# Designed miniproteins, single chains, continued (3), part 46

Each design is a single chain, and the fold is of that chain. pLDDT is the mean over its residues in the fold that is shown.

## One batch from the design tools (miniprotein)

Design m9672
Fold by ESMFold2-Fast:
Structure m9672 (fold): chain A 68 residues (1-68)
Amino acid sequence: SLAEKYVEQAEKEKDPKKRATLYVEAGILYYKRGDLEKAIEYFKKALELDPSNRFAQAMLKKLEEELK
């Protein structure tokens, strides 16, 4: 799927900021599919690479609340 394609591209990307963006795209696609666990995983990976990404921060907070 497109989400798995973004993950594969992120794993091959050497630029941390570009890698973070690819993980954000994967997280969005998993969220749209209803795969909340994978969405959370990839937003966390994005924030490990780019802690200042406000979109990933907001999405992670929202999704962790949805799993309570």
Scores: mean pLDDT 85

Design m9673
Fold by ESMFold2-Fast:
Structure m9673 (fold): chain A 56 residues (1-56)
Amino acid sequence: GPEEKEKEIEELERKAVEAYLAGDYETAARYVIKAHELLGKPELGRKGAEQVLALK
């Protein structure tokens, strides 16, 4: 249901932050995209991923 979907998004966001702090920008970008796909907003995920990858 909506609650499970929200929890999955939170887990993906947490994993994205963990990867980002570890300097793994590619993995962080992938989690950002997945989280936004679940939100039904893949365009925002792509833009977020581009911002993360620009830090390389």
Scores: mean pLDDT 80

Design m9674
Fold by ESMFold2-Fast:
Structure m9674 (fold): chain A 69 residues (1-69)
Amino acid sequence: MSDEELARRIVEEAGNKALEPFVERGEADPEEFMRRTAELARKMAEEMGLEKAGEMGVKMVEDALNEPP
């Protein structure tokens, strides 16, 4: 499996974790959600020893957050 596929999977799992507090609080902040997803993706990748995939996942989230229209 490629680093891109691993990055996507890590981001999806981190996104699910990042959604938990927003669901509990009833608050929706897409920018905060994406930043939290990036932080969790990095932490999960480090814990699993998939640092390269984690870096790619964080970059994907940051690029989506910071890319102008």
Scores: mean pLDDT 71

Design m9675
Fold by ESMFold2-Fast:
Structure m9675 (fold): chain A 64 residues (1-64)
Amino acid sequence: TGTALNLEGERVELTLEEVRKLIEEQEPKVKELDELLERGVVSEEVLELLAIKQLTEIWKERFL
């Protein structure tokens, strides 16, 4: 069991299984973000995807 920040910056308590599932679910969105960044696109959707990517990377580093 660990703690993480959600997309709104709130601390939540997550199980290891929940963290793994969230990482798997966000993986396609992270890849889409990388493509958009390579094209130089900056939009509200890109900012949302950046937040998702950052949370996913934090979860991987701290909980896996």
Scores: mean pLDDT 65

Design m9676
Fold by ESMFold2-Fast:
Structure m9676 (fold): chain A 74 residues (1-74)
Amino acid sequence: SAEELIAKAAEYSKKAGEALEKGDYETALRYAQLAIEYAEKALELAKTPDERARALSVLHEAKKLKEQAEKGLG
């Protein structure tokens, strides 16, 4: 379901953030990419405006974390 995929995306975004705090940019990038993948799948399955908004919110956060990880890698 979209809700399960949103939850997965949020979990991986949290892990990406934790990796960034530790300076582990490779791990942060990997988790951010997984979060993006799950959030995009959630958007495709979203049937309500609420599900779509929540999926978009997590997707934007995950993309931000990906950019931060990429900058950390050089």
Scores: mean pLDDT 88

Design m9677
Fold by ESMFold2-Fast:
Structure m9677 (fold): chain A 67 residues (1-67)
Amino acid sequence: GDGARSGRAAAEAAARGDYAAASTGGHEMQKVAETPEQAEAGRAAAEAGRARDWAGAKSYGLLAQQA
């Protein structure tokens, strides 16, 4: 679904250290979330991206992709 696609994009951005794109992907994931878990993972990814916690952003983005 759209949430899985947004989760993949956020995880890929975080993996390459693109904090701005990871944050954007996390916010987009929240908008298209199909489950509460996916929405929460998107929020966490966006916050991790803003904090420049690339490992956290990558982990939450991957979690949302698999949810």
Scores: mean pLDDT 69

Design m9678
Fold by ESMFold2-Fast:
Structure m9678 (fold): chain A 56 residues (1-56)
Amino acid sequence: DAEKVGEYAAEMARKGAEEEGVEISEEQLQQVAEEAKRAAEKFGAEEVLKKLEESA
């Protein structure tokens, strides 16, 4: 589901920011989730998930 991809992307962004010691707002997290969801709609959730996992 595209929604799950968005959730996953937001979680990865939040964790990455915390590990690096930078602040990330909830608005930025929502934007990340929406962008990942849109990409999942265009390319398919499976393809987008693979790209996110490669980047992690």
Scores: mean pLDDT 76

Design m9679
Fold by ESMFold2-Fast:
Structure m9679 (fold): chain A 75 residues (1-75)
Amino acid sequence: MEIKRIEMKADEPLSEVLKKLGVDPEKAFLVVERNGRRIGIGDHSLTPAELGLPEGTVIEVIVDGKVVGEVTVVA
């Protein structure tokens, strides 16, 4: 299985990028690494800026326990 790699803007909702990946937002589990910890993102209506995620942050998209995508936050 190939992992899809895409970029998203800091002011774009996470739900919109999940649609671009062809992933159902209700089935997706989003994970970001902060300070050496993997943290889940539960609210997909929020933007990276609202979540305090800086440019260059990589968000892993997980469906059924498998990484299906990686999203990099850009300006």
Scores: mean pLDDT 80

Design m9680
Fold by ESMFold2-Fast:
Structure m9680 (fold): chain A 107 residues (1-107)
Amino acid sequence: SEADELYRKGKELFEQGKYEEAIELYEKALELDPKNLRAAKHLIEAKRKLGVPGDREDAERLYEIGLSYYILGDYKSAIEYFELALEIDPENERARELLETARANLA
């Protein structure tokens, strides 16, 4: 898909240390596929490499996606998104509670 193509090219740029260019491609990939966990993770990491903090909107989006997976019983995907949300917003008690419950379901 176009989203997968953008993600792959972004990853190549990320591996070359071209974080600003990688961010642009990851954002385009997420516009086409908002649930692309790999693009979301790499976007947050690229921002971190540049010293750009994740914002409240990034954290809220990641939490809502994680909640969607949690409701569907996809605890593995839910965990990944809740962990990313908590990296940006560690004060999200609900994300922490749901993360613990999701982990318990996979134990």
Scores: mean pLDDT 83

Design m9681
Fold by ESMFold2-Fast:
Structure m9681 (fold): chain A 58 residues (1-58)
Amino acid sequence: DALAEARRRAQGALDAARALGVGGEALKSFETAVEAAERGDYEAGLKLADEAGRLLGM
């Protein structure tokens, strides 16, 4: 399921960013990716999750 996969990627990236103490705009972007996926906006969620994953090397 593309939506579930996007949510997992976004959540994983957000958890990693929080653990590393990443803040500001980057953390907000990861949070927005999770929220978009949770709302069923899987297209935006996938895009943001992919970007977040790239930033964290995931």
Scores: mean pLDDT 65

Design m9682
Fold by ESMFold2-Fast:
Structure m9682 (fold): chain A 64 residues (1-64)
Amino acid sequence: MEEIIKRAEEARKKAIELHKDDEKKVAEYEKLEEQIIKLAKSKDPLDQGVAEVGVASMLTSLKS
């Protein structure tokens, strides 16, 4: 859980650094971080798994 939240925070920071001049992109990544954190805080391991996949997707998008 905590690791997923930290990775989501890192992905948001990278998005802000890479897209600081694109407010729309920054806002999109901030919303994704918020959704991932909500899922990661869920009691359900399946929701936590979805959060992990979400973080991986964000990081892959930033890598491209």
Scores: mean pLDDT 75

Design m9683
Fold by ESMFold2-Fast:
Structure m9683 (fold): chain A 71 residues (1-71)
Amino acid sequence: MKGKAEVYLKNAEFYLEMAEKAREQGRLNAAKHYYEKAIKFYEKAIELDPSNERAKKLLERARQLLAEIDS
């Protein structure tokens, strides 16, 4: 349902913001967990609304940022 996709998108954006703040503070383990949560919520949002190209770009960005921490 459309409203549920919006909730997932908002949660994904919240966790992405928390991940970036944690990364800036050098809390890399916390940043990793928040990026993983953001990725899961973006994936769920895209499952419900596959036409949301912005969500797809933000998902790819979150995956890239997580990979940088894991590297």
Scores: mean pLDDT 83

Design m9684
Fold by ESMFold2-Fast:
Structure m9684 (fold): chain A 81 residues (1-81)
Amino acid sequence: SKVSEYITKADELLESNESLTPEERRQLVLRTSALALRLIGAELDIELAEKRGDEEALRRAREERERVEEEIERLLEELEK
């Protein structure tokens, strides 16, 4: 899943970065986890909206997933620097 791919990539980038303090690492792990949970929630909302045939809820859930994916991509870019 996209969630698993993001978590794996973030974990690998965090693991390879020896310059992070314990506090910085903790903060980044929490940020990564929070975004992953938001992505899971958006994917669940999409599934529920599709099952209900709620086109407006589906649109909102897809927009939220897109926003979360953009935030994850920015975080991963920051971790690669």
Scores: mean pLDDT 84

Design m9685
Fold by ESMFold2-Fast:
Formats: structure tokens, C-alpha cells, sequence
Structure m9685 (fold): chain A 80 residues (1-80)
């Protein structure tokens, strides 16, 4: 459980780093990996949020959508 949470946090940090560099494909992939670890940890709401963030990032939405994705990811990291 705790190991999966730590791996999820690691993937969220990697996703934010990729997002800051404009690497949206890598960021989306890392958010999906984080969601997988949240599911293994039994954190279904956090997993849903991470998958939604990955979806927004992958679709290369407007600047507002990308900002919401970044804030959501940062909030997930802070809540763990």
C-alpha cells in the first residue's frame, strides 16, 4: 500500500517535470502510471483524478486546461 503510494508520487513528480518542459505525451503517460499505482493502493478517487489529468494533457487542450491539469497534479502530490 505505502510502496504504491510512494511510486504514485514519483510518477506525479515525473509527470509535472515533463509538463513543465512541454512534453505532453510523456506527462500523460506518467499520469497514467501514477493512476495505476493509486488503484493498487486502493485510492480510487486519486486514480480517477490522475487519469482525467492524463486525458486532458494527451488531448493537448487549451492553456486553461493544461493549467488545471498541473494544479490537480500538484494537489494530488500535496495530499499524499
Amino acid sequence: HMEDIEKAREKLREALDALSRGDYDTAAQKFEEAASYFEKAGLENEAKIARKVADIVRQKGDELDRGVAAVSAATLIASL
Scores: mean pLDDT 76

Design m9687
Fold by ESMFold2-Fast:
Order: sequence, then C-alpha cells, then structure tokens
Structure m9687 (fold): chain A 66 residues (1-66)
Amino acid sequence: ALTPAQEAFNRAVLAGARRVMEAKSKEEADKAIEETRAQLQAIPGVSPEAVANAEAHLRRLAEETL
C-alpha cells in the first residue's frame, strides 16, 4: 500500500491534472500548475525531485492539451 504522504501526493497531482485539462487558457493552466506545486511542496516527506517531476508532467499536459 502507498504511504499517507504518497496518497496525498497522488491525489494532489490528479486534482492538478484535472484543473489543467479543464483550463480554457494557458494562464489558467499555469495558475493550476503553480497552485499544485505549492500543495505538493507542503506535503511532509516529499522530495524536491518528485515535485519537479510532477510539475514537468503537468506542464507537458498543458502544452499537449492547449
């Protein structure tokens, strides 16, 4: 099973991805990514590398969708 921190991380990334996909503009997508990044950084025990990878994934999703 995933740890509580990993569960929280995955939930935040999924919520962020949904916001990016629902964004109607690049600016809305960028805001969703920035807010998601801040949420991920607030989770205790999450590595900076994991946060950076999630941010890169959401950026790529925005570029492919918008």
Scores: mean pLDDT 82

Design m9688
Fold by ESMFold2-Fast:
Structure m9688 (fold): chain A 69 residues (1-69)
Amino acid sequence: SREESLARAVEAVLAVRPDLSEEEARAIAEGVVTLLEAGFSEEQIVQFLVREAGLSEEEARAVVEAARG
């Protein structure tokens, strides 16, 4: 479900970026889940996270994989 994907993505964001608030992590997770639902590739979502959230490519891949389950 969307909520399960969001929960996994939030946990993954906070695991790689423990400095972020829950609200910030949820905003990033919303972006990931929305792009996945829209059919964007993993590579496109990784680039989105690097550009918009300041994650490394490794951190971004971990978040996308967690969101997918």
Scores: mean pLDDT 86

Design m9689
Fold by ESMFold2-Fast:
Structure m9689 (fold): chain A 64 residues (1-64)
Amino acid sequence: VDKEEVEDLIKLLEESKDPEERAAAARKIGTLGEAGKLAREALEKALKDPDPRVREAAREALAA
Protein backbone atom coordinates (compact mmCIF):
# COMPACT_ATOMS: atom_id res chain seq x y z
CA VAL A 1 0.00 0.00 0.00
CA ASP A 2 1.25 3.46 -0.98
CA LYS A 3 2.14 5.89 1.84
CA GLU A 4 1.02 8.81 -0.36
CA GLU A 5 -2.47 7.27 -0.59
CA VAL A 6 -2.71 7.18 3.22
CA GLU A 7 -1.48 10.81 3.45
CA ASP A 8 -4.09 11.92 0.88
CA LEU A 9 -6.84 10.17 2.85
CA ILE A 10 -5.66 11.77 6.12
CA LYS A 11 -5.75 15.21 4.47
CA LEU A 12 -9.26 14.58 3.12
CA LEU A 13 -10.42 13.37 6.57
CA GLU A 14 -8.96 16.48 8.29
CA GLU A 15 -9.64 19.23 5.71
CA SER A 16 -12.79 18.35 3.73
CA LYS A 17 -15.83 20.45 4.57
CA ASP A 18 -18.13 17.65 3.36
CA PRO A 19 -18.88 15.18 6.20
CA GLU A 20 -19.74 12.42 3.68
CA GLU A 21 -16.28 12.82 2.13
CA ARG A 22 -14.61 12.74 5.58
CA ALA A 23 -16.58 9.61 6.54
CA ALA A 24 -15.62 7.92 3.25
CA ALA A 25 -11.93 8.73 3.87
CA ALA A 26 -12.10 7.20 7.38
CA ARG A 27 -13.77 4.04 6.05
CA LYS A 28 -11.18 3.68 3.28
CA ILE A 29 -8.33 4.08 5.80
CA GLY A 30 -9.95 1.25 7.81
CA THR A 31 -9.67 -1.10 4.81
CA LEU A 32 -5.88 -0.56 4.50
CA GLY A 33 -4.97 -2.75 7.50
CA GLU A 34 -1.47 -2.11 8.84
CA ALA A 35 -0.93 0.81 6.43
CA GLY A 36 -3.96 2.49 8.05
CA LYS A 37 -1.96 2.46 11.32
CA LEU A 38 -0.17 5.60 10.02
CA ALA A 39 -3.58 7.33 10.18
CA ARG A 40 -4.42 6.24 13.75
CA GLU A 41 -3.93 9.75 15.21
CA ALA A 42 -6.14 11.30 12.51
CA LEU A 43 -8.82 8.64 13.14
CA GLU A 44 -8.71 9.32 16.90
CA LYS A 45 -9.28 13.04 16.18
CA ALA A 46 -12.17 12.07 13.87
CA LEU A 47 -13.88 10.41 16.86
CA LYS A 48 -14.48 14.01 18.06
CA ASP A 49 -15.79 15.24 14.68
CA PRO A 50 -19.02 17.28 14.89
CA ASP A 51 -20.74 14.94 12.36
CA PRO A 52 -21.93 11.58 13.79
CA ARG A 53 -21.32 9.77 10.45
CA VAL A 54 -17.63 10.72 10.59
CA ARG A 55 -17.38 9.61 14.24
CA GLU A 56 -18.99 6.23 13.41
CA ALA A 57 -16.69 5.67 10.41
CA ALA A 58 -13.60 6.47 12.54
CA ARG A 59 -14.79 4.10 15.30
CA GLU A 60 -15.26 1.28 12.75
CA ALA A 61 -11.85 1.96 11.17
CA LEU A 62 -10.09 1.87 14.57
CA ALA A 63 -11.90 -1.40 15.48
CA ALA A 64 -10.65 -3.15 12.32
Scores: mean pLDDT 78

Design m9690
Fold by ESMFold2-Fast:
Structure m9690 (fold): chain A 60 residues (1-60)
Amino acid sequence: SMEEIEELRARIRELSDRIDQLVAEWRAETDPERRAELQREILELQGEQGELWARLDELE
């Protein structure tokens, strides 16, 4: 439905904003262990975003 599509798009935008924030933190981070932690979190959120995009495609 249109409402489900709008909800998914809103969630994808929220994840995109969070990923952008984490990427900025990762680029500024000098501690290699913390950088590795940030990279893992970024990859996890990118995976979640990909799953939401796939679900959005299935609704069309």
Scores: mean pLDDT 87

Design m9691
Fold by ESMFold2-Fast:
Structure m9691 (fold): chain A 59 residues (1-59)
Amino acid sequence: GAAEAAAEARAAGSGGSAALAAAGDTIKQNHDRETAIRAAVAAGASEEEARAAADLAMK
C-alpha cells in the first residue's frame, strides 16, 4: 500500500541512487510515471520522495 511504499522509500535513502535506477528501468515501461518522478527530482525533490509520490499517484 501507499504507507508501506512511503516507509520503504524513506528507508531507501541509504541506496537512493540504486533504488532510483532500478525504479527508472521499471517505470520506463510506464512512461507517465517515469515523467512524474523525473519532474519531481528536477524540481529539487528527493529521489525517495519522488518514488513515494509515484506510488501514491497509483491511488
Scores: mean pLDDT 59

Design m9692
Fold by ESMFold2-Fast:
Structure m9692 (fold): chain A 70 residues (1-70)
Amino acid sequence: SLSEARRLIDQAEQALAQGKYEEAIKLAQEAIRAALESEGDVATRTGLVLRAMGIVVEAALKLGKRVEIK
């Protein structure tokens, strides 16, 4: 459901804030799946997918180990 996607995004953002980057990626990927499998408003689903993708990118860059972020 869309509510489940939002819950997963909130958990992913919290994990990201706590430095749990691998957990943030996992939760964000689950949020993308939940949003895409949800029936409902296309704009809302798209917004949730984009938010979750942003978390994946940010967490992956911070995990990058060899990526210097400035």
Scores: mean pLDDT 79

Design m9693
Fold by ESMFold2-Fast:
Structure m9693 (fold): chain A 80 residues (1-80)
Amino acid sequence: TKKVKVKVELEDGTVIELEVPVGTKLGEVLNEAAKKAEELGYTEEAEALRKFAEEVKDLKLPDTDDDIVFKVSDIKGLLG
């Protein structure tokens, strides 16, 4: 099964990298990234990722050869 690389960039420039199967729900991927961020001490960024995961829970990762990048600063801007 083809996998997609997802990169979540935290506000200090730290990057969390995940490789997940094509068709994985975006909410699942973002919750996994939030867990990793929290384990690293980025509690506020983890909370933003979990809130975004709820908003996009039913979306699935596309079949792409490109890295998918989420910036927590952009996510916070969307959440308010």
Scores: mean pLDDT 82

Design m9694
Fold by ESMFold2-Fast:
Structure m9694 (fold): chain A 90 residues (1-90)
Amino acid sequence: SLIEEAKRLLERAEELMKDPTQLPVAHLTLAVIKTVLERNKDKATPEQKKELDELMERVDKLSAEVDKKIAEHEGQIVADLRARLEARLA
């Protein structure tokens, strides 16, 4: 189900958040979840609508946390991305 798939993706995003270098991937994962949930909101039953709204609130809270962590770990993220780019160009 959509709700079960969204919950699995949220668990994946929470795992990605444990690694500062994976924070951009966590951010994108949460953005995808939000888009899918928003696009399916009008097709939900009243019971599913409540779960969907709770899940959307959880996504918004995790997105805010990821954005804060990206700001806190910006130097490490930039250094990792630079190293990966330099390795690819070598």
Scores: mean pLDDT 82

Design m9695
Fold by ESMFold2-Fast:
Structure m9695 (fold): chain A 58 residues (1-58)
Amino acid sequence: GPEELVALREAEELLREAEEKGNEEAIKLSQQAIDYARQGKIEEASKLMKEAKKILEE
């Protein structure tokens, strides 16, 4: 549904930021978030994205 598409786009944007910064842990978390979003596991995807965002703020 729309929530799955929004989560997927957010996770993909987060992956790009992580790759630009060269942060391997954030890249891995963002890739896992994309996988969960594709499966419709929005809460799991959101949790991983939140963790990746915190790492990228360091």
Scores: mean pLDDT 83

Design m9696
Fold by ESMFold2-Fast:
Structure m9696 (fold): chain A 67 residues (1-67)
Amino acid sequence: SMEEFWEEVDLGLAEIQAAVMLEVAKRNKSKEIYEEALKTLDRLAERYPGAKDFIEEVKKEIEELKK
């Protein structure tokens, strides 16, 4: 259906945004950037619950970068 199509597109875009945030965080290696990315990912997961599992994996990778 058309509604299912746009829902899948929105979920895909949320996953792309999460992946891009991880790559930018890896390049910048800043604690402030890691914290901002984690907060942004929390909001993204709340807005797009269907992308939550992928977003949680990205959050774990950013948490590892903080160690």
Scores: mean pLDDT 86

Design m9697
Fold by ESMFold2-Fast:
Structure m9697 (fold): chain A 85 residues (1-85)
Amino acid sequence: LSLSPGEALETANTTAKEIGENGATEEKIKALAEAIASWARYQSEITGVSEEEIIDAAVESLKESYGLDEETAEAIRKKALEYLK
């Protein structure tokens, strides 16, 4: 289950916006986490920054942009780390 970098970025922004506006569901958290993990893998390959650091930065950015609460942000972060295989 991997997305292209462009698809990952689009999915992450769209899903984070939906979570911020309409609340989190398990399916939305999973979709956002998968998108972030896919994008982090790509960015890690081209930048040399660890996937974990990229995930942390992406989650914080989306939290600030779309008003996600800390509990939701941590759930997304934890799930994204589970997709790093």
Scores: mean pLDDT 81

Design m9698
Fold by ESMFold2-Fast:
Structure m9698 (fold): chain A 60 residues (1-60)
Amino acid sequence: SSLETYVKLARKHGRYDVAEKLEQLSKSNTPSDKLERKKLILEFGLEVGREAAAAHFAKG
């Protein structure tokens, strides 16, 4: 469910590269792929947070 939420958010923000990578990593259950998935989620979350803040201040 949480992975699906992040995939939907990535697509909503036009980050299809992140969405596809997360879906590929979700098909593998190795510890290294789970770690890579967490890294992508954190990195994407920081990027979305930065863009959301910029949009918020621009629109008021």
Scores: mean pLDDT 75

Design m9699
Fold by ESMFold2-Fast:
Structure m9699 (fold): chain A 61 residues (1-61)
Amino acid sequence: VVKSLLVLAYNTVTGLKLGKPLVDESLPQWLKILISVAVVGFVVFLVGLILFLIVVYVLKN
């Protein structure tokens, strides 16, 4: 189960990067980096939260 969640998260992040053309919106490099980090961090946070809840629930019950 844990492995499946990690694979799904990785595929989602990789799919987003592969499907997304190199976006050149005339934005400063700083802002582009911030957006990329925010998106990746948010996805990892959600996956970690779901995985943590499942593991805790299974371990406790």
Scores: mean pLDDT 68

Design m9700
Fold by ESMFold2-Fast:
Structure m9700 (fold): chain A 78 residues (1-78)
Amino acid sequence: SHLEEGKKLYEEGRYEEAAKKFEEAIKEDPNNAEAWAYLAIVLAKLGRKEEAAKYYEKALQLDPKLELLRDALMALGS
């Protein structure tokens, strides 16, 4: 899936390519909180913090109990 391809690219440090895969995952399922949270993490690592914060809030609204939100918040705080 695009979500899993994005995760692999993220693990490899290929953040721009990972972001594109997470965007594709969101297009297929806009209610996938995990995809929004990973996109927030990747964009924060790319220094695109305003966009990252918006996508973090979207993930939080969709699933406030998602454990990945802690990683996204930490990436935003870096």
Scores: mean pLDDT 86

Design m9702
Fold by ESMFold2-Fast:
Structure m9702 (fold): chain A 59 residues (1-59)
Amino acid sequence: SIGEAAKKAAEAGDAVGAAAGAHEIRLSGGNPEQARKGVEAAYAGDAEKAAEYAVLAAK
């Protein structure tokens, strides 16, 4: 899933990949609050937290 891909990117230290995953989930109509938190974390430079919220948004 997109959330799983974002988590994998964050584990590799890829903040851009994690941010892209969170943003795509927001656009696709996943859980809007979790997606918002993921995007906020990604823009704050917290790739790990961004990926975690992306996974939650995609459920």
Scores: mean pLDDT 65

Design m9703
Fold by ESMFold2-Fast:
Structure m9703 (fold): chain A 55 residues (1-55)
Amino acid sequence: GMETAKKAMELARERGKEELGETGGDFAAIVGLELGLKGYSPEEAAKLALEKVRK
């Protein structure tokens, strides 16, 4: 649901920022939100978002 998607976004932003900086965190947050809305858990969404942003 929306709460899960928000958690996915926040987790992806936090981890993306730590690894890739502010811009990387923002891109990871967008991807994490999309994946969370598609039904991925926050943990899975964040992991996949970071993998996509690293490329």
Scores: mean pLDDT 81

Design m9704
Fold by ESMFold2-Fast:
Structure m9704 (fold): chain A 57 residues (1-57)
Amino acid sequence: ASAEQIEMARRAAEALARAGLISREQAEELVRRAVKEGADGEGIDRLGTRAATTGEV
């Protein structure tokens, strides 16, 4: 249950967009990524503590 983390991500993204540091679209993309991670809560992130995944297809 990472609902709090998702909400914090939303607030941070909105703050950055409001400050003009990033585009609104980028802010929404950050939020979507956080939401998807929370929805997928199967333990993948826990296993990959510090894994920088490359674009693998």
Scores: mean pLDDT 64

Design m9705
Fold by ESMFold2-Fast:
Structure m9705 (fold): chain A 64 residues (1-64)
Amino acid sequence: MTIPENGKLSKEQVEELEKKTGMSGEKIEKILVASIVRKLSQREIGEKYGVSVGNVSLIFKAAK
């Protein structure tokens, strides 16, 4: 992958995150896009999407 400013995860990475977090792939993608476009903190994303900061952190770690 060159550099996706869009933050794209492979289907396998999304499936792993779904298993670890219990979130849908759509929700994972929305969080990833919000982190890039809105540059929100992990806490703000957690509050906005109703997910724990730990789950948001797992998504950010996978997108690294």
Scores: mean pLDDT 71

Design m9706
Fold by ESMFold2-Fast:
Structure m9706 (fold): chain A 105 residues (1-105)
Amino acid sequence: MAERERIEEARRKLEGILRLDGVATEARFAGLPEAERRALLEAEARRQVAEGLLEPEEAEKLVRVLLEDEAAALEIRDIIGRSSDPARLPEIAEEVRAALERAVA
């Protein structure tokens, strides 16, 4: 049960991250003014927090990374892309968390 709960929590968190990153990777996003890019990411972050997929602090850090740190955004995308094995989702979520902490520090 505890292992299943960790996998399900990690899956929800990664889903929230993927949805937010999905906004940043839309073809139109790079062509938008900074204010509109920020508004789109903040709107999506609010939805993910409201759905319980991300904590407010995690969503705020991720929005900052997606707007201001292309290298950290690419690292996070690489980490998420490394495995489709459900048993490894908690490890992947922790690696993403560590990358976010490094980018914000």
Scores: mean pLDDT 79

Design m9707
Fold by ESMFold2-Fast:
Structure m9707 (fold): chain A 78 residues (1-78)
Amino acid sequence: IEEIKKNLIEGIKNNDKEKIGEGLALLSLKLKVKIEGELGNLKVVSGSEEAKKFATEVIEAIDNKDLEKAKKLVDSLK
């Protein structure tokens, strides 16, 4: 969870696509969802309804470069 937060927040802050990708991959494993596509057009294609909703909210925070929302969402993970 700490690694998800670090990769996503640093990735958004520095516009680092590799860190964002790594954070999303770790998030996908934790939530048991599948995310496909490229930044700006990412889609959640499988998972439970709650997990898909959560992953979609994280993707929206990334697309909007909303660091506060991204932090809040990741902090809500165990």
Scores: mean pLDDT 78

Design m9708
Fold by ESMFold2-Fast:
Structure m9708 (fold): chain A 55 residues (1-55)
Amino acid sequence: SMEEAIEKLRRGVELEKEGRYEEAYAEYLKAYELDPEIMSEEAVKALEEKLAALK
């Protein structure tokens, strides 16, 4: 679970570097679902707001 969460974070970082923000934020949220300790609740809320703004 933790290893899978880290893989999702790496994927998200690469997508963000490519300007694929919606996909990147979705991967970050997936990482949080796999391991809630991977990021703070404040970071999760910020990602959800950013993702909603892109849709």
Scores: mean pLDDT 79

Design m9710
Fold by ESMFold2-Fast:
Structure m9710 (fold): chain A 65 residues (1-65)
Amino acid sequence: PEELAERAKKLIEEAEQSTDPVESLKLYVEAYRLAREIAAEHPELAQEAFDKLVEKTKELVEKSR
């Protein structure tokens, strides 16, 4: 459980450091997938990853319009 939480946090950090919005989105998707598996123990991490994924998706959709 701790290993998955640590990996999810690292993926969120990588997504925030990425200059490519598509790569950032993919990293947030992976982070959310891992965080979701441990959501019962780390619900805040799952919520954070989901919120960031949604925000990044909206940003990309707005730029395409």
Scores: mean pLDDT 79

